Designed miniproteins, single chains, continued (3). Designs and how they scored, part 50

Each design is a single chain, and the fold is of that chain. pLDDT is the mean over its residues in the fold that is shown.

## One batch from the design tools (miniprotein)

Design m9722
Fold by ESMFold2-Fast:
Structure m9722 (fold): chain A 94 residues (1-94)
Amino acid sequence: MLSVEEQIELLKKKIEELMKKMETASPEEMKKLFDEFIEWVKEQFPELSEELDELREQTLKKMEEAKSKEEFLKIVEDSLVRMYLLISRALEEK
């Protein structure tokens, strides 16, 4: 298993990779990329599965209401920030 610092670094790299892919993606591809990313995070932090599922549902609903690609990207960015804070808090408590 990775150290806490290595887990945080890997998470940051995965977030950067996701955001780069989303810049060139269609709205449907963005939803798929986000869903796949959440599943990967749940595999790394199974203790946060319920909280991550709630975040995923809220984010996907907001994405359906988005009128532009810029709104989609902002919704994703806000969700990734919330996810990062949730994971960082959980890791600091261990």
Scores: mean pLDDT 79

Design m9723
Fold by ESMFold2-Fast:
Structure m9723 (fold): chain A 73 residues (1-73)
Amino acid sequence: SLRDEILADLFRISAEAGLLALERAEANPAVSEAAREALRADTLAELRQARALFRELGDEASAAELEAAEAAI
């Protein structure tokens, strides 16, 4: 459904923002290790949710890209 497609896209966008935030946090010594771990955990959860939704939609290519991103963090 269109709703499921929108949800999958929203989780992807959120996960992509999380990946960028994590990269910036890793470069910033003012960010605590606990804050980095929390960001990583949140980003992983969003990547997994997006992947599950794309699999349900039959979008195997998008699901595979998200699985690769998950493995990189």
Scores: mean pLDDT 86

Design m9724
Fold by ESMFold2-Fast:
Formats: sequence, C-alpha cells, structure tokens
Structure m9724 (fold): chain A 90 residues (1-90)
Amino acid sequence: DDYVEIDLPSLQKGDEELIIEGANDRLLTVIAALVGTTASELKEAIKKATGSDEFFKENKILVNGKHEVTDEEELLAVVKTSKIRVYVKK
C-alpha cells in the first residue's frame, strides 16, 4: 500500500506520523483546522465532512503506525503537542 504525505498549511511538520485511512478531501480540510479547534467543534466538523456521528468507531487514525486515536480530544492533543506529518493511504 502506498502512502502519500499531504501538505496541510495550518500544521507544523515534525517527527510524529498521523496516518489516516480512507480520508477524503473534506476530512483533510477538517484535519488542517485542528490547531485552532475545540473537541466539540472538531466532532461537528467531522460529522459534516463524513456524515457519521461515530467516526472513530468506523475509521482508523494511527500515530506512528502503532497507536490508534479513539476520540476527538486525543486527536487534538496529538496535533497540539506534536509536530506531525499527515499521510493518507491510497
């Protein structure tokens, strides 16, 4: 499987890898906004982009290919405390 790095202008690049499986352009726009967002705003934005209230049950987001992110608060903590690179699985 090929992974493509996505250059999101609102995110600082670093050593942590955020791997998003099944991401579409709308979800990538949501992820780009994470630095300035609350968990409630992120949940609503994901619902608007994906049509799902249970995104983290239906989709996988991995940090460094090892740790699964299971909720909006954890995703925001990773983005705010780590300089990340975003990869999308083709």
Scores: mean pLDDT 64

Design m9725
Fold by ESMFold2-Fast:
Structure m9725 (fold): chain A 88 residues (1-88)
Amino acid sequence: STKKEIEEIKNLFKLTKKSVRELVEEAKTQDPNTQRLLLGIAKGLALMVKAILKIIYPKMDEEVQKLAEEVIEELDRLIDELDRRIAE
């Protein structure tokens, strides 16, 4: 079901975004080495979800592909934010 696939991708992205934000907030309270570790883990989670979406993308229905493209763009923005935080 296309509707179920759309909801599953939306929920995956929602959970990913929540987990990344939580790790970023925890990182703010930690020493510099632990901060880099937590930010690295957060980036790894975003990269993993992006990789999974890219692998399954060619097998998705057109409607699901459009959502996956939007989610990948948001994940790329999130990865860029994390890269800037890690570089600081």
Scores: mean pLDDT 87

Design m9726
Fold by ESMFold2-Fast:
Structure m9726 (fold): chain A 68 residues (1-68)
Amino acid sequence: SEIEKLIEEIIERAKELGDERLVELAEKLKENPFDMDTLDKLGTLAAILGDEETVELATRLAKLIKEQ
């Protein structure tokens, strides 16, 4: 699914950046894709880290979840 694909992309980016906090949040999203609290924390952390690409992926994921 598109949701699963976006989460996997976020996980790969987090691992490439080497930020363990971001990886942990992304893995939590894989376990519960509809956890808006975890998604909000992920997006906030990505923004703090200056990772605009992960912020965009999180925004796209939020839109897809709201359309469920």
Scores: mean pLDDT 82

Design m9727
Fold by ESMFold2-Fast:
Structure m9727 (fold): chain A 113 residues (1-113)
Amino acid sequence: GEEAAKLAYEGGYLAGKAGGEEGGKAAAEGGLAAGGGAANGARTNPGAGAAAGGVAGAGGGAGAAIAGGGEEGLKGGALMARGAMLAGASGDPEAGRAAGEAGAEGGREAAKE
């Protein structure tokens, strides 16, 4: 659980920092979506939760890359996706929520700089 949140935060921060203000926004939106997908699937189908979290996290990274983050934005998205996948696979919806919040917070903190 803690490792998933840490990866999500680091990913959101990296994507947000690379993409600037718009990248930070994309990373925050992707992190929340990834956490929601992970949480939704965790109790009933951890595999599906993991997949949904991974896709949404990757999407956040793509958004950051488009916003000017390029390769670093994609790397951030990959870390965020990994965090969300671990959270979804845990079977704990709270782990999914925590990972999503951590990814979003990383993106927001990066946007302040």
Scores: mean pLDDT 71

Design m9728
Fold by ESMFold2-Fast:
Structure m9728 (fold): chain A 89 residues (1-89)
Amino acid sequence: MEDVEKAKKAFEEGKYDEAIEYAQRALLENPDNLEAWRLLADIYKKKGLYEKAIEVYRWALENVDLTPDERARLEAEIKELEAEIQKKQ
C-alpha cells in the first residue's frame, strides 16, 4: 500500500512524525495490515515512546487475525518494552 511505503521511507530518513502519519493513514484504510501496525510500533520505539508502542502491539493482538508465530512475536515485543520501561523507573 502506498502509505506503508511512504511510512517506511520517512522512517528510514528519521522523519518519525511523518512516518507515524503515513502509518496511521495506512491503518485507517486497512486496519488488518500487520506490517503497518509493526511499523507504527517500531517508530514509537525509536522515539522512546515505549508505552505507545505497547498499546499498538496490544491493539494488533486483539483485533488482527494473527498466526501463532505472529502472536508470539508481538507478545515477545511487549515483554521487552515492559522491561525497558521498568529500567527507566
Scores: mean pLDDT 82

Design m9729
Fold by ESMFold2-Fast:
Structure m9729 (fold): chain A 74 residues (1-74)
Amino acid sequence: SRREEIEARVRELVARLRAMAARSTDPALRAGLDTTVAEANALLASQPSAEVLERVRRHLEGLIAQVEAAEAAA
């Protein structure tokens, strides 16, 4: 279903953020990413609606893009 596809995408994005946190040498960035991963995992455990999952997907994709842009600018 659409919900299952969006949930799978959110789980993939959470895994990417966790990998970014693990390789980060910036303690503030790592802490922020770890917090985001924990919050996203807690949300996924609540079995959210497709609408909520779509908002989370957009938020996490935006965050990944911002971190990648900051890394490229450094």
Scores: mean pLDDT 86

Design m9730
Fold by ESMFold2-Fast:
Structure m9730 (fold): chain A 82 residues (1-82)
Amino acid sequence: GLAELEELKEEAEELLKRIEQLLEEKGYNPELEEMKKKLEEQLKKFEDIFARKISSEEAYKVVEESKEILEETKKVIEKAEK
C-alpha cells in the first residue's frame, strides 16, 4: 500500500545518491545515466500518488513497477562498482 510506496521512495532516493556519487567519481556511464532517469521518473510518480491519495489497488501497480526498476538499478550499480 502507501506505506510500501514510502519505503520504496526512500530506497530510490538512496540509490539515486549512489548513482550521482559514482558518476562524479568514475565519470560518464550510459547505464548509470539511464537508471538515474528511470529513478527520477519513479520519484515523480510517487509524488503524484501521494498528492492524489490514490486507492490501494492503483498503488500496487506502481509498487510492482518500482520494485523491478530498483532491482535493475542495484544490478547496474554492482557492475559499475566492480
Scores: mean pLDDT 79

Design m9731
Fold by ESMFold2-Fast:
Structure m9731 (fold): chain A 99 residues (1-99)
Amino acid sequence: SAALEAERKALNEEARKRAAEIEKEKERLLKEDISKEELKEKTREALREALRLAGEEEKLPEAEAELDKAMEGKSKEELVEILAGALKAREALRLKAAA
């Protein structure tokens, strides 16, 4: 229906806005004196919320272990990219939960 099409367009526009906000936050984090440990913890928090929103909280221990392995030995720039990816995934799930 026209109403469902309009709702889908509104969700896609909101997703683009949230992605732009995450890119801005990424630029901010790269300029800030933020530790690698702080970036890793922010990424874990984003993953925890994403799994809760997806109804997959039972997978959290394995997902956190995989994430920690993926973040091992990474530069600050690489950790910010990983965080941005986790934040984008979380925002996509937040939008689905709100619809």
Scores: mean pLDDT 83

Design m9732
Fold by ESMFold2-Fast:
Structure m9732 (fold): chain A 87 residues (1-87)
Amino acid sequence: MDELVSKLETAIRNKDYEALDQALKELKEKFKDDPLAYRRTVVEILTRGENVVLLYAVLPTHEQFVKLFERLKTDDKELKEIILKHL
């Protein structure tokens, strides 16, 4: 788990969208039986832990997660598109 999270954080930091795409696929497969844990982990990495407790409680649907993600302060359009593709 920690290795996969580190890969995802490194890919985001370096704007390595190929590595990000691959790491998100691996993360989604890891949480295939728990889509809430997948979304929680993605949001936690994107927000760096800030306000995460409220996000875990309010993201039970794909639509709610997408709407919240659109509100996150990220100027990286490619990052947004890759993450939305894997939701």
Scores: mean pLDDT 61

Design m9733
Fold by ESMFold2-Fast:
Structure m9733 (fold): chain A 109 residues (1-109)
Amino acid sequence: GPLSKQQQLDVNEAMAKMLLAVGKIAVDRLREEQRATGVESPRIDELLERAEKLIEEAAKLYLESGKARINGDFKKAEELMEKAKKKLKEADELFEEARRLIAELRAAA
């Protein structure tokens, strides 16, 4: 049979934590790449801080979406998941801008 309600909640929490961990690794990697340039950039710092916050918000929305689905509220689950996906897309766009700026700093050295 399917997982128990508690097992479904535990899996959903583990998946939300994994999403957060993967996002944090991406932020930390770009922070390390920026530090390796030897040049401080408040703009890159701002982009990475905003991306980190969007990932944290997306992970919370993912967790809430899964809880809603497990409780049979499929409409709320879908709305929360779409919000999570939008925040992840916004974070990806900020990562791409940060990568471009880091590449420019490397080229200027």
Scores: mean pLDDT 88

Design m9734
Fold by ESMFold2-Fast:
Structure m9734 (fold): chain A 62 residues (1-62)
Amino acid sequence: MNSPGTLVEKLIKEGYPASKVADVVERQWKRFNDGEITFRQLAEEISRELNVPVESLMPYVV
């Protein structure tokens, strides 16, 4: 699913801090929407900032 909201819900359910997840996902998705980064970079940046395996993010960013 290519929805920032769906990814936020998944990460919160997995125990990541809600406010940090929402901030990081929304900020990185804005960069993607503005053409600054690719879908791959979107997944990699969220992975880096939240310390989440990039493999877990791929179904939500492609």
Scores: mean pLDDT 78

Design m9735
Fold by ESMFold2-Fast:
Structure m9735 (fold): chain A 93 residues (1-93)
Amino acid sequence: PKEELVALIQTDPEQAAERLLQLYSAGVHPELIRNVLVEAGLSREHARAVADLLEAGGLSAETLTAILTGELEVEAKELDPSVEALVEAVNKV
């Protein structure tokens, strides 16, 4: 299952975002999701931000897609205001 999800992140980040949110809803630990993201080529800082956002419950599929494409690393201010505040807090550390 990890290899399929890693491939999906690289080929269809929008579908990958939906799948990651479904996995979290099904009880998959944020730490396991973080490990999949790192394996897919995301930085450890990006992967950590996703895990923290999932735990906080403020992560949308659109926000996760931006993280997967690297857009969040450049322009966090394009995120939902509630998610942007949390991302800023994570990135400050």
Scores: mean pLDDT 67

Design m9736
Fold by ESMFold2-Fast:
Structure m9736 (fold): chain A 72 residues (1-72)
Amino acid sequence: SELQKELERVELLILLYKFVLKSIEFTEERLKKNNPEYYEEIKEELEREKKLLEEEIEELEEKRRELEEKLK
């Protein structure tokens, strides 16, 4: 089923984006501890990147819900 393949693709993308988001958060926490001066320089950029990823995840999760409804 094309809908099933699309659902699997969307689920994979959600996992990948969530992994990237967690990786940024992990890096951010390490920077706060080990190089707080550098963290202050890049924190706005990190916040912007996290926000973009969170928005992409939300859109993908909405698409996943729509596909799941079509498969019922």
Scores: mean pLDDT 87

Design m9737
Fold by ESMFold2-Fast:
Structure m9737 (fold): chain A 84 residues (1-84)
Amino acid sequence: MIKKFPKSVKKGESFTVSGITEPGAKVSVKVDGKLVAETTANEAGGFKVEVSAKNLDVGKHTVTVTATLGDKKESYSFDFEVLE
């Protein structure tokens, strides 16, 4: 489950998505359906991944975080805004 994410980010800056999932799960982050970052959850299931907003347009975007471990898959989506 996603634990921390920003509601907004300034254009050209980076933001961090963090949460808890299954230990060792592959975590993939998509913005508007495009893969932008990947990481692996640690031994406690914690993950933290940085996403660059440099190439994102001002306005609302949808972030989808998917955690996969073997045949198990968990996804969470949230909206955030890129500000000027």
Scores: mean pLDDT 79

Design m9738
Fold by ESMFold2-Fast:
Structure m9738 (fold): chain A 84 residues (1-84)
Amino acid sequence: MEKKIQQGIADSLDKLLEKVAQVVSQAQRDRLSRAQMKAQVDALLAQWEKDFIDELISKYNVPEKKAKEIAAGIVALVKRYFGL
């Protein structure tokens, strides 16, 4: 079970990093303000966090508190990586 959870987290994180990088790159091409870019990334991360928490609970039977802590930690790391 632990191996399946780790793989699910890795796959979800990889897709998230790709999507955030695409949003940031597109915002830079469109010459959006930092505030507009941040708003688009924040919306993407909020939706991903909700969906990921739901998946951890429903598919992997992770307790809600732990699922929220994992998802929040990943979101915080991604924001720091992109300087948001």
Scores: mean pLDDT 82

Design m9739
Fold by ESMFold2-Fast:
Structure m9739 (fold): chain A 99 residues (1-99)
Amino acid sequence: MLREIAKLLAESEEIAEWAIERGRAAVKKAQAEELDDEELARTIALQMAGLIALAIKSGRVDETIAFLERQIAELDRTLGLGEAIRRELERILEEMREL
């Protein structure tokens, strides 16, 4: 059990990089216009990458997905997330479910 978790942690940096790259891809399409929302999107991507790494370490992937879904809903409610950002966050969650 503990050794299995340690092996998954070795791959967590790669998964974190993947999540960050997904966030960057969403931002790139918005860069036709240099928006302050670009920095917000990058921050969200970085936070999700960290949460994915934590989920792998804790073995609580399903619980972390539920938490992220709630957080995305809260961000949409408070900030009015654009469809492009919301779609990329949903994609990250879907990829996370395949872990």
Scores: mean pLDDT 58

Design m9740
Fold by ESMFold2-Fast:
Structure m9740 (fold): chain A 98 residues (1-98)
Amino acid sequence: SMEELVEEAKKLLDELKKKYPDLSSSIDNLKALLDELLDLSKTATPQQQAAITKTLQEVIDRIQYILDDESLSELEVKMHLIASSSEILVSISALKSA
């Protein structure tokens, strides 16, 4: 379910926050955006819900990649978090415009 995907993303973000405590504010911002997207998804059409599910899976895969790749600098990790936040913001904007 979409709730399960958001909870999985948040669990991975909590793990990332332990590894990179200096990125806590960026991580907390992404968590807040995930909560907003989940709330908006409750009135979304089935087609919109499918698109949101794909976006959430891409965010989960990106966070998992960051956690698994020990060679990434903290700046590169931060840039990936910004990219994920941008993807979520695009999804939120699309839902608000429909």
Scores: mean pLDDT 88

Design m9741
Fold by ESMFold2-Fast:
Structure m9741 (fold): chain A 65 residues (1-65)
Amino acid sequence: MKVEEAARLLIEGKYEEALKFIKENKLDVDQVELEIRRLYAEGKITEEQYKNAMEVLEKVKKELE
């Protein structure tokens, strides 16, 4: 799913690629955040990956304002 791909880019710290992908696909950033939180809750990503993804997502949210 497109939301899962956006979450993956954020987890990898790929800010510019994530921003472009979210804009081009008109994704809801709140749904992308929910997916990151779900992956962490399910133990599929580490705490460090989660924190990094949330930091990059915050930058994306500020750019989309």
Scores: mean pLDDT 84

Design m9742
Fold by ESMFold2-Fast:
Structure m9742 (fold): chain A 112 residues (1-112)
Amino acid sequence: MPPLSAKELVLDILQFLIKIYEKIYETTKNPEVKKIFKDQAKRSKDLLDELKSSSDKDALKKTREFLRDQSRDLVKAYKLVKGDLEMEITIGVQEITLAVSSIIIEKYEAKL
């Protein structure tokens, strides 16, 4: 099989993030966590739709910038939930997921 294209990689990463966000806000009983992750799921879906018509280079660049923006929003969310262990763990796991996704995208950009 041919290797996964840059666009396919980006779309797969965004679909994976959407599934994680939806699972978190559907299972959490905390209304503040639910609102944060519901918003992140919506923004990820909006980007996914935008990138379907983008070039590979633009798709990688826009996704990298988007992941940085989401990471900044999660840092703000973490400050609001400081002292709630369940919320801190949930946001921490998501930060790790965004960091790993960013590394994968940067490695793909280096091959273009």
Scores: mean pLDDT 78

Design m9743
Fold by ESMFold2-Fast:
Structure m9743 (fold): chain A 100 residues (1-100)
Amino acid sequence: SREEIKELLEKMLELSEELVRLAEEKAPISEIAKKLQELLITLGDLYSLITDPEVKEEILKKIEKIKELGEELLKDPSKALEIAKEIKEIVEEIKELVEK
């Protein structure tokens, strides 16, 4: 459904903004990890609704990059803000791909 996709796009953007906020405030890594998990679940839900194979492949690559960045963040919390901002940029790219 177009409505379901729109809701998931809004949710993923809100979660990515919240991830940046938590990193700026130097929140506990457990809170950042929970927010990242919520973002990845939302991205997985979005991915499941995409029927265009080219768009789906590009979204999968971006989700994989976000997973890699999340692992880096958990290994080196001093980079949390830098990584959170990069994740937000990738989430914005996913929105552009889906909205066209």
Scores: mean pLDDT 88

Design m9744
Fold by ESMFold2-Fast:
Parts: C-alpha cells; sequence; structure tokens
Structure m9744 (fold): chain A 86 residues (1-86)
C-alpha cells in the first residue's frame, strides 16, 4: 500500500507542469515518510515529514498556481491511502 501510494504520487507529480523528476521524487519520498509515520502512530515524525514537505515546496521556486496543482494531484492519493490505513 505505501509503496503503491509513493509510486502514484510520483506519477501524479510528474504530470504537473514545472515539477521535474528530481522534485517529484523528493516530494514522493517525504509523503511516503508522512504516510509511514501516520501508519505507525508516530505523530511527531508525521508532523516533521509534513513540515519538510512544505519547506521543500516553498524552496522549489514553483508559482502559487503550480503549488495548488501539486496539492490537487496529491490530495486524492493521500486521502485514499489514509482511509486505507485508518
Amino acid sequence: LLEEARERVREALAAVPGVDEELAERLAELLGRYLAAYAAGDVEAARRAMEELARLLEESGLSEAQKAAVDEAVLPILRETLAALA
């Protein structure tokens, strides 16, 4: 499940204009860390992963529209995976 979620996130991010392969891989890695921490009940690790993800996105140089596109691409996968882990 977590491996599948990471791959789906990577594919979805690669489709977002302005997101290169390196950024897509880094974002997928951080989201994977968040999901793993959530599954383990590690609230502190989950929070840290999300903070790192937000920071990476801010440092990426992406426009606000591109950041919104990243959120829209990732949210369905994130929600589906979290529902499966709950």
Scores: mean pLDDT 79

Design m9745
Fold by ESMFold2-Fast:
Structure m9745 (fold): chain A 61 residues (1-61)
Amino acid sequence: SLEDRLVALLQEGNARADTLSDAQLEEFRLVADEAVRALRAGAPEAEIEALLARMREILAA
């Protein structure tokens, strides 16, 4: 589910905090907050998918 994918990305971000720059961590937190808000509001699946993809991009950089 989208919820499970969001939780997995949040856990990965926390586990990798030591390997990410301050700028990457700040961007990740902002996108993660937006993803949580969108999911809670019942936003379109495509919108939530885009936010999850952005979170993955930040962690891969």
Scores: mean pLDDT 85

Design m9746
Fold by ESMFold2-Fast:
Structure m9746 (fold): chain A 62 residues (1-62)
Amino acid sequence: SRDELEKELAELERQLEDPSADPLELDVRLGVLEIEAVVNEMYDLLPRIQALERRLRERFPE
């Protein structure tokens, strides 16, 4: 549901700010959420998901 996706996004946002977070796990979860948002027509969540993806990519080169 939408509430579940938004809750998961909030948790991923929190985890991405944690330096000990697992970037591979975050990447997989973000990919799943992006697909779920598109399939369920929750397009307003895409900018939020894309912002997290950008932050994760910036973290990966480190």
Scores: mean pLDDT 78

Design m9747
Fold by ESMFold2-Fast:
Structure m9747 (fold): chain A 79 residues (1-79)
Amino acid sequence: STMLSEEQVKKLEEVLDKLLKSENPGVVELAEKVKEALKTRNVDEVKAVLEEIIREHETVAEVLVAAEELLRLLEELTK
């Protein structure tokens, strides 16, 4: 289990703040859930929320794309 740095949290929050302005309510709900998990600063907690959203929304293209892009960013930041 790895803790996110302040710089990593800021980069994720910048993406989440853009998603919160989405006209798609599913994308906004995703961003709110991930932002809540991000308060823990725990990589495993944030990753678990993103993976759960991907599983639950496999047929909702916009939500799936947003979740997959956030997961990719999280993995790149934590390499």
Scores: mean pLDDT 81

Design m9748
Fold by ESMFold2-Fast:
Structure m9748 (fold): chain A 87 residues (1-87)
Amino acid sequence: DEEKERELLAERWREIAKYILEKAGNTDKSDEVAEKVAEYAREGKFDEARKILYDNLSPEDQAKLEKLEAERQALTERWHAINEARK
């Protein structure tokens, strides 16, 4: 089940990255960057995944969209906390 959880998490990272990049107007590279982000997330390298995403955004767009990424990450962390509370 760990492999399935990793794949679902990678898919969520891909979705978030694509959404952020499209809102920033980086449509030409949104799929490519989202795929790289998903690959790092699949490997459990979440810091690398986030860095790749931010490196492909202008500093201005990074500041504007940081809250959206933080919101989604907070929801994911809350979900994990609930699962751990079960045992």
Scores: mean pLDDT 69

Design m9749
Fold by ESMFold2-Fast:
Structure m9749 (fold): chain A 60 residues (1-60)
Amino acid sequence: MTDEERLAEVARLVAELTGIELPDPKTASREDVLKAIAKAVSKMTDEQREELARRANALF
């Protein structure tokens, strides 16, 4: 799995957990995707962040 594929999967998980629409990682820049993820994560509860970490653990 490439770094771009991992970023896309993390963005998908964040969108799923928060309901926040994120930029498409295939068309948006890495910087834009990372900024959108950071903003979405800042709005997450501790439980949502723990769930993201658990699901993302399989990607890293």
Scores: mean pLDDT 75

Design m9750
Fold by ESMFold2-Fast:
Structure m9750 (fold): chain A 80 residues (1-80)
Amino acid sequence: MEELRKRAVEAARKLAKIAEERGDKILAEEVRKIEKTIEKTTDKGTILLNLQSLINIAESLGDEELAEEFRRLAKEVEEA
């Protein structure tokens, strides 16, 4: 679980940078809040819900590579 959480946090940081680079400060701040929630929680359900939010945000930004990374992480968390 710790390694999966670390990977999710790193991927969320990449998504926040992409949002910032595109000038969407509000979206970047929302992604950073999700990152902090994933860092602090031990609840699998909370991690899965937040990963689903990150998938939706990545898809909305057209970043299919990050969306797929979050989908893989969600499957691994669900199976853990």
Scores: mean pLDDT 84

Design m9751
Fold by ESMFold2-Fast:
Structure m9751 (fold): chain A 87 residues (1-87)
Amino acid sequence: METQQRIVDEFASLPEEERIAKAKEILEKASEEDIARAREILALQRAAAETGDEALAERAAAAILAADERTLEVYVALLILEQAARK
């Protein structure tokens, strides 16, 4: 939770263009395993948001707590790029 907030704050301190560039750089340097772990967390978060299922939200939170800093960094990068694509 604290590590996720630190990563989010770090991205939030950047202008939008630099934030997107940093997210792209993170994904290009990420391993397939890092991306797979991050996508698993993103899928749980998306399912929780769409269904309102508290059990899915708890599973997503647990996955975030269990994730290493690199997996969280990739997860935040994926969120930034997905949000930018929807604008």
Scores: mean pLDDT 77

Design m9752
Fold by ESMFold2-Fast:
Structure m9752 (fold): chain A 65 residues (1-65)
Amino acid sequence: SKYLEFEAKTYRNGAESARKAAENMIKYAKENPELKEHYLQMANDSIRAAEEFEKKAKEYEEKLK
């Protein structure tokens, strides 16, 4: 189904964007020690979002099998 393929791709793209956001937040934490806790919290939130998107992508990918 093109719909299932589109949903899987959309969630995969969301996960990649969230992972990239987390990497940027970790870099900002290293560059700004005074705001380290803030940036690490944002990184953790982005990692959690990425994991949720990856789980949804897998659910749609399994329906394609």
Scores: mean pLDDT 88

Design m9753
Fold by ESMFold2-Fast:
Structure m9753 (fold): chain A 58 residues (1-58)
Amino acid sequence: DEDAALVAFVRSHGVATLSTIPGIDVATARALRADPEAAVARLDAEARQALMSALGKS
C-alpha cells in the first residue's frame, strides 16, 4: 500500500530531514510528523510525488 509505505518513511525521518525534500516545506514536514496517516492522505499531488521520489531513492 503506497500510503502505508509513505507513512513508514515519514515515521523513520525527522522534520529536519523531511523538510530537505524538494516540494516539502517545514510546515508540511511538521504536519506529516504530527499525524502521519492523516497528513499523507491529504497531501497534494506535488508533495506526494516528492515523498514518493524520496522513498524510491531510499
Scores: mean pLDDT 80

Design m9754
Fold by ESMFold2-Fast:
Structure m9754 (fold): chain A 86 residues (1-86)
Amino acid sequence: AREAVELLLRAELARLEGRDEEAQALRAEAMALMTPEERAIYAEALREAGEELAARAEEAEDDPEASRALAREIAEEAARRALERL
């Protein structure tokens, strides 16, 4: 479970840096390591992290660098929440 969540975090960071092919490969590897139940836990953690930080999205919407920093914080928070549950 931990290895899969670490791969998902790395995938999001790669996507945010414009490395889309690497991000897709890392995400596919992570999903192959997870059960459907673990994937559901991660999906819920990601949704919760996004909702918690949604208010900052309005402040970052016209700043691509701030928007990428926020997305990174969401990915890190989602990974933290998922690891506590897995």
Scores: mean pLDDT 80

Design m9755
Fold by ESMFold2-Fast:
Structure m9755 (fold): chain A 88 residues (1-88)
Amino acid sequence: AMELLEKEFEKKKKEYKEKVEELKAKLGLSDEVVEEIFEKAVEFEKELLDDFVKNSSAGIDLGEKIFEELEEREKELKEEIEKLIKED
């Protein structure tokens, strides 16, 4: 279970890196903005995994609370990415 989550996290990091490099090529973003976007995406995925592990270990109902936190974090990530793109 934990081993599978770690493997999926590594896969997600690689996917985000590829997507951010594609955005760099299409939009002419600086290396600094590209790195910051990648770090934000990685932080988002890490926080999601940490929340899943914490809630599962605590025996908490993961339903409604997890979906609410996911929506809020997705919105924050989008706003930060848009800000970085506009400032570059």
Scores: mean pLDDT 66

Design m9756
Fold by ESMFold2-Fast:
Structure m9756 (fold): chain A 62 residues (1-62)
Amino acid sequence: MIERVPLEEAERLAEELVQKVPDSPFPVSTTVAAALIYVAAGDPELARRVIERSNEALEKAK
């Protein structure tokens, strides 16, 4: 019973969520969801990077 999200699929899903962050009513929750997808794929470094990317996108949208 080991179901891991493939890294390529995790990237696609996380990138889709990151693009929605500026328009989301809950940008922090959306960022956390994207980071958790990378954690589920077994890559905590990409999770950290996606948080940085989401924060940059949110700052740019202001």
Scores: mean pLDDT 71

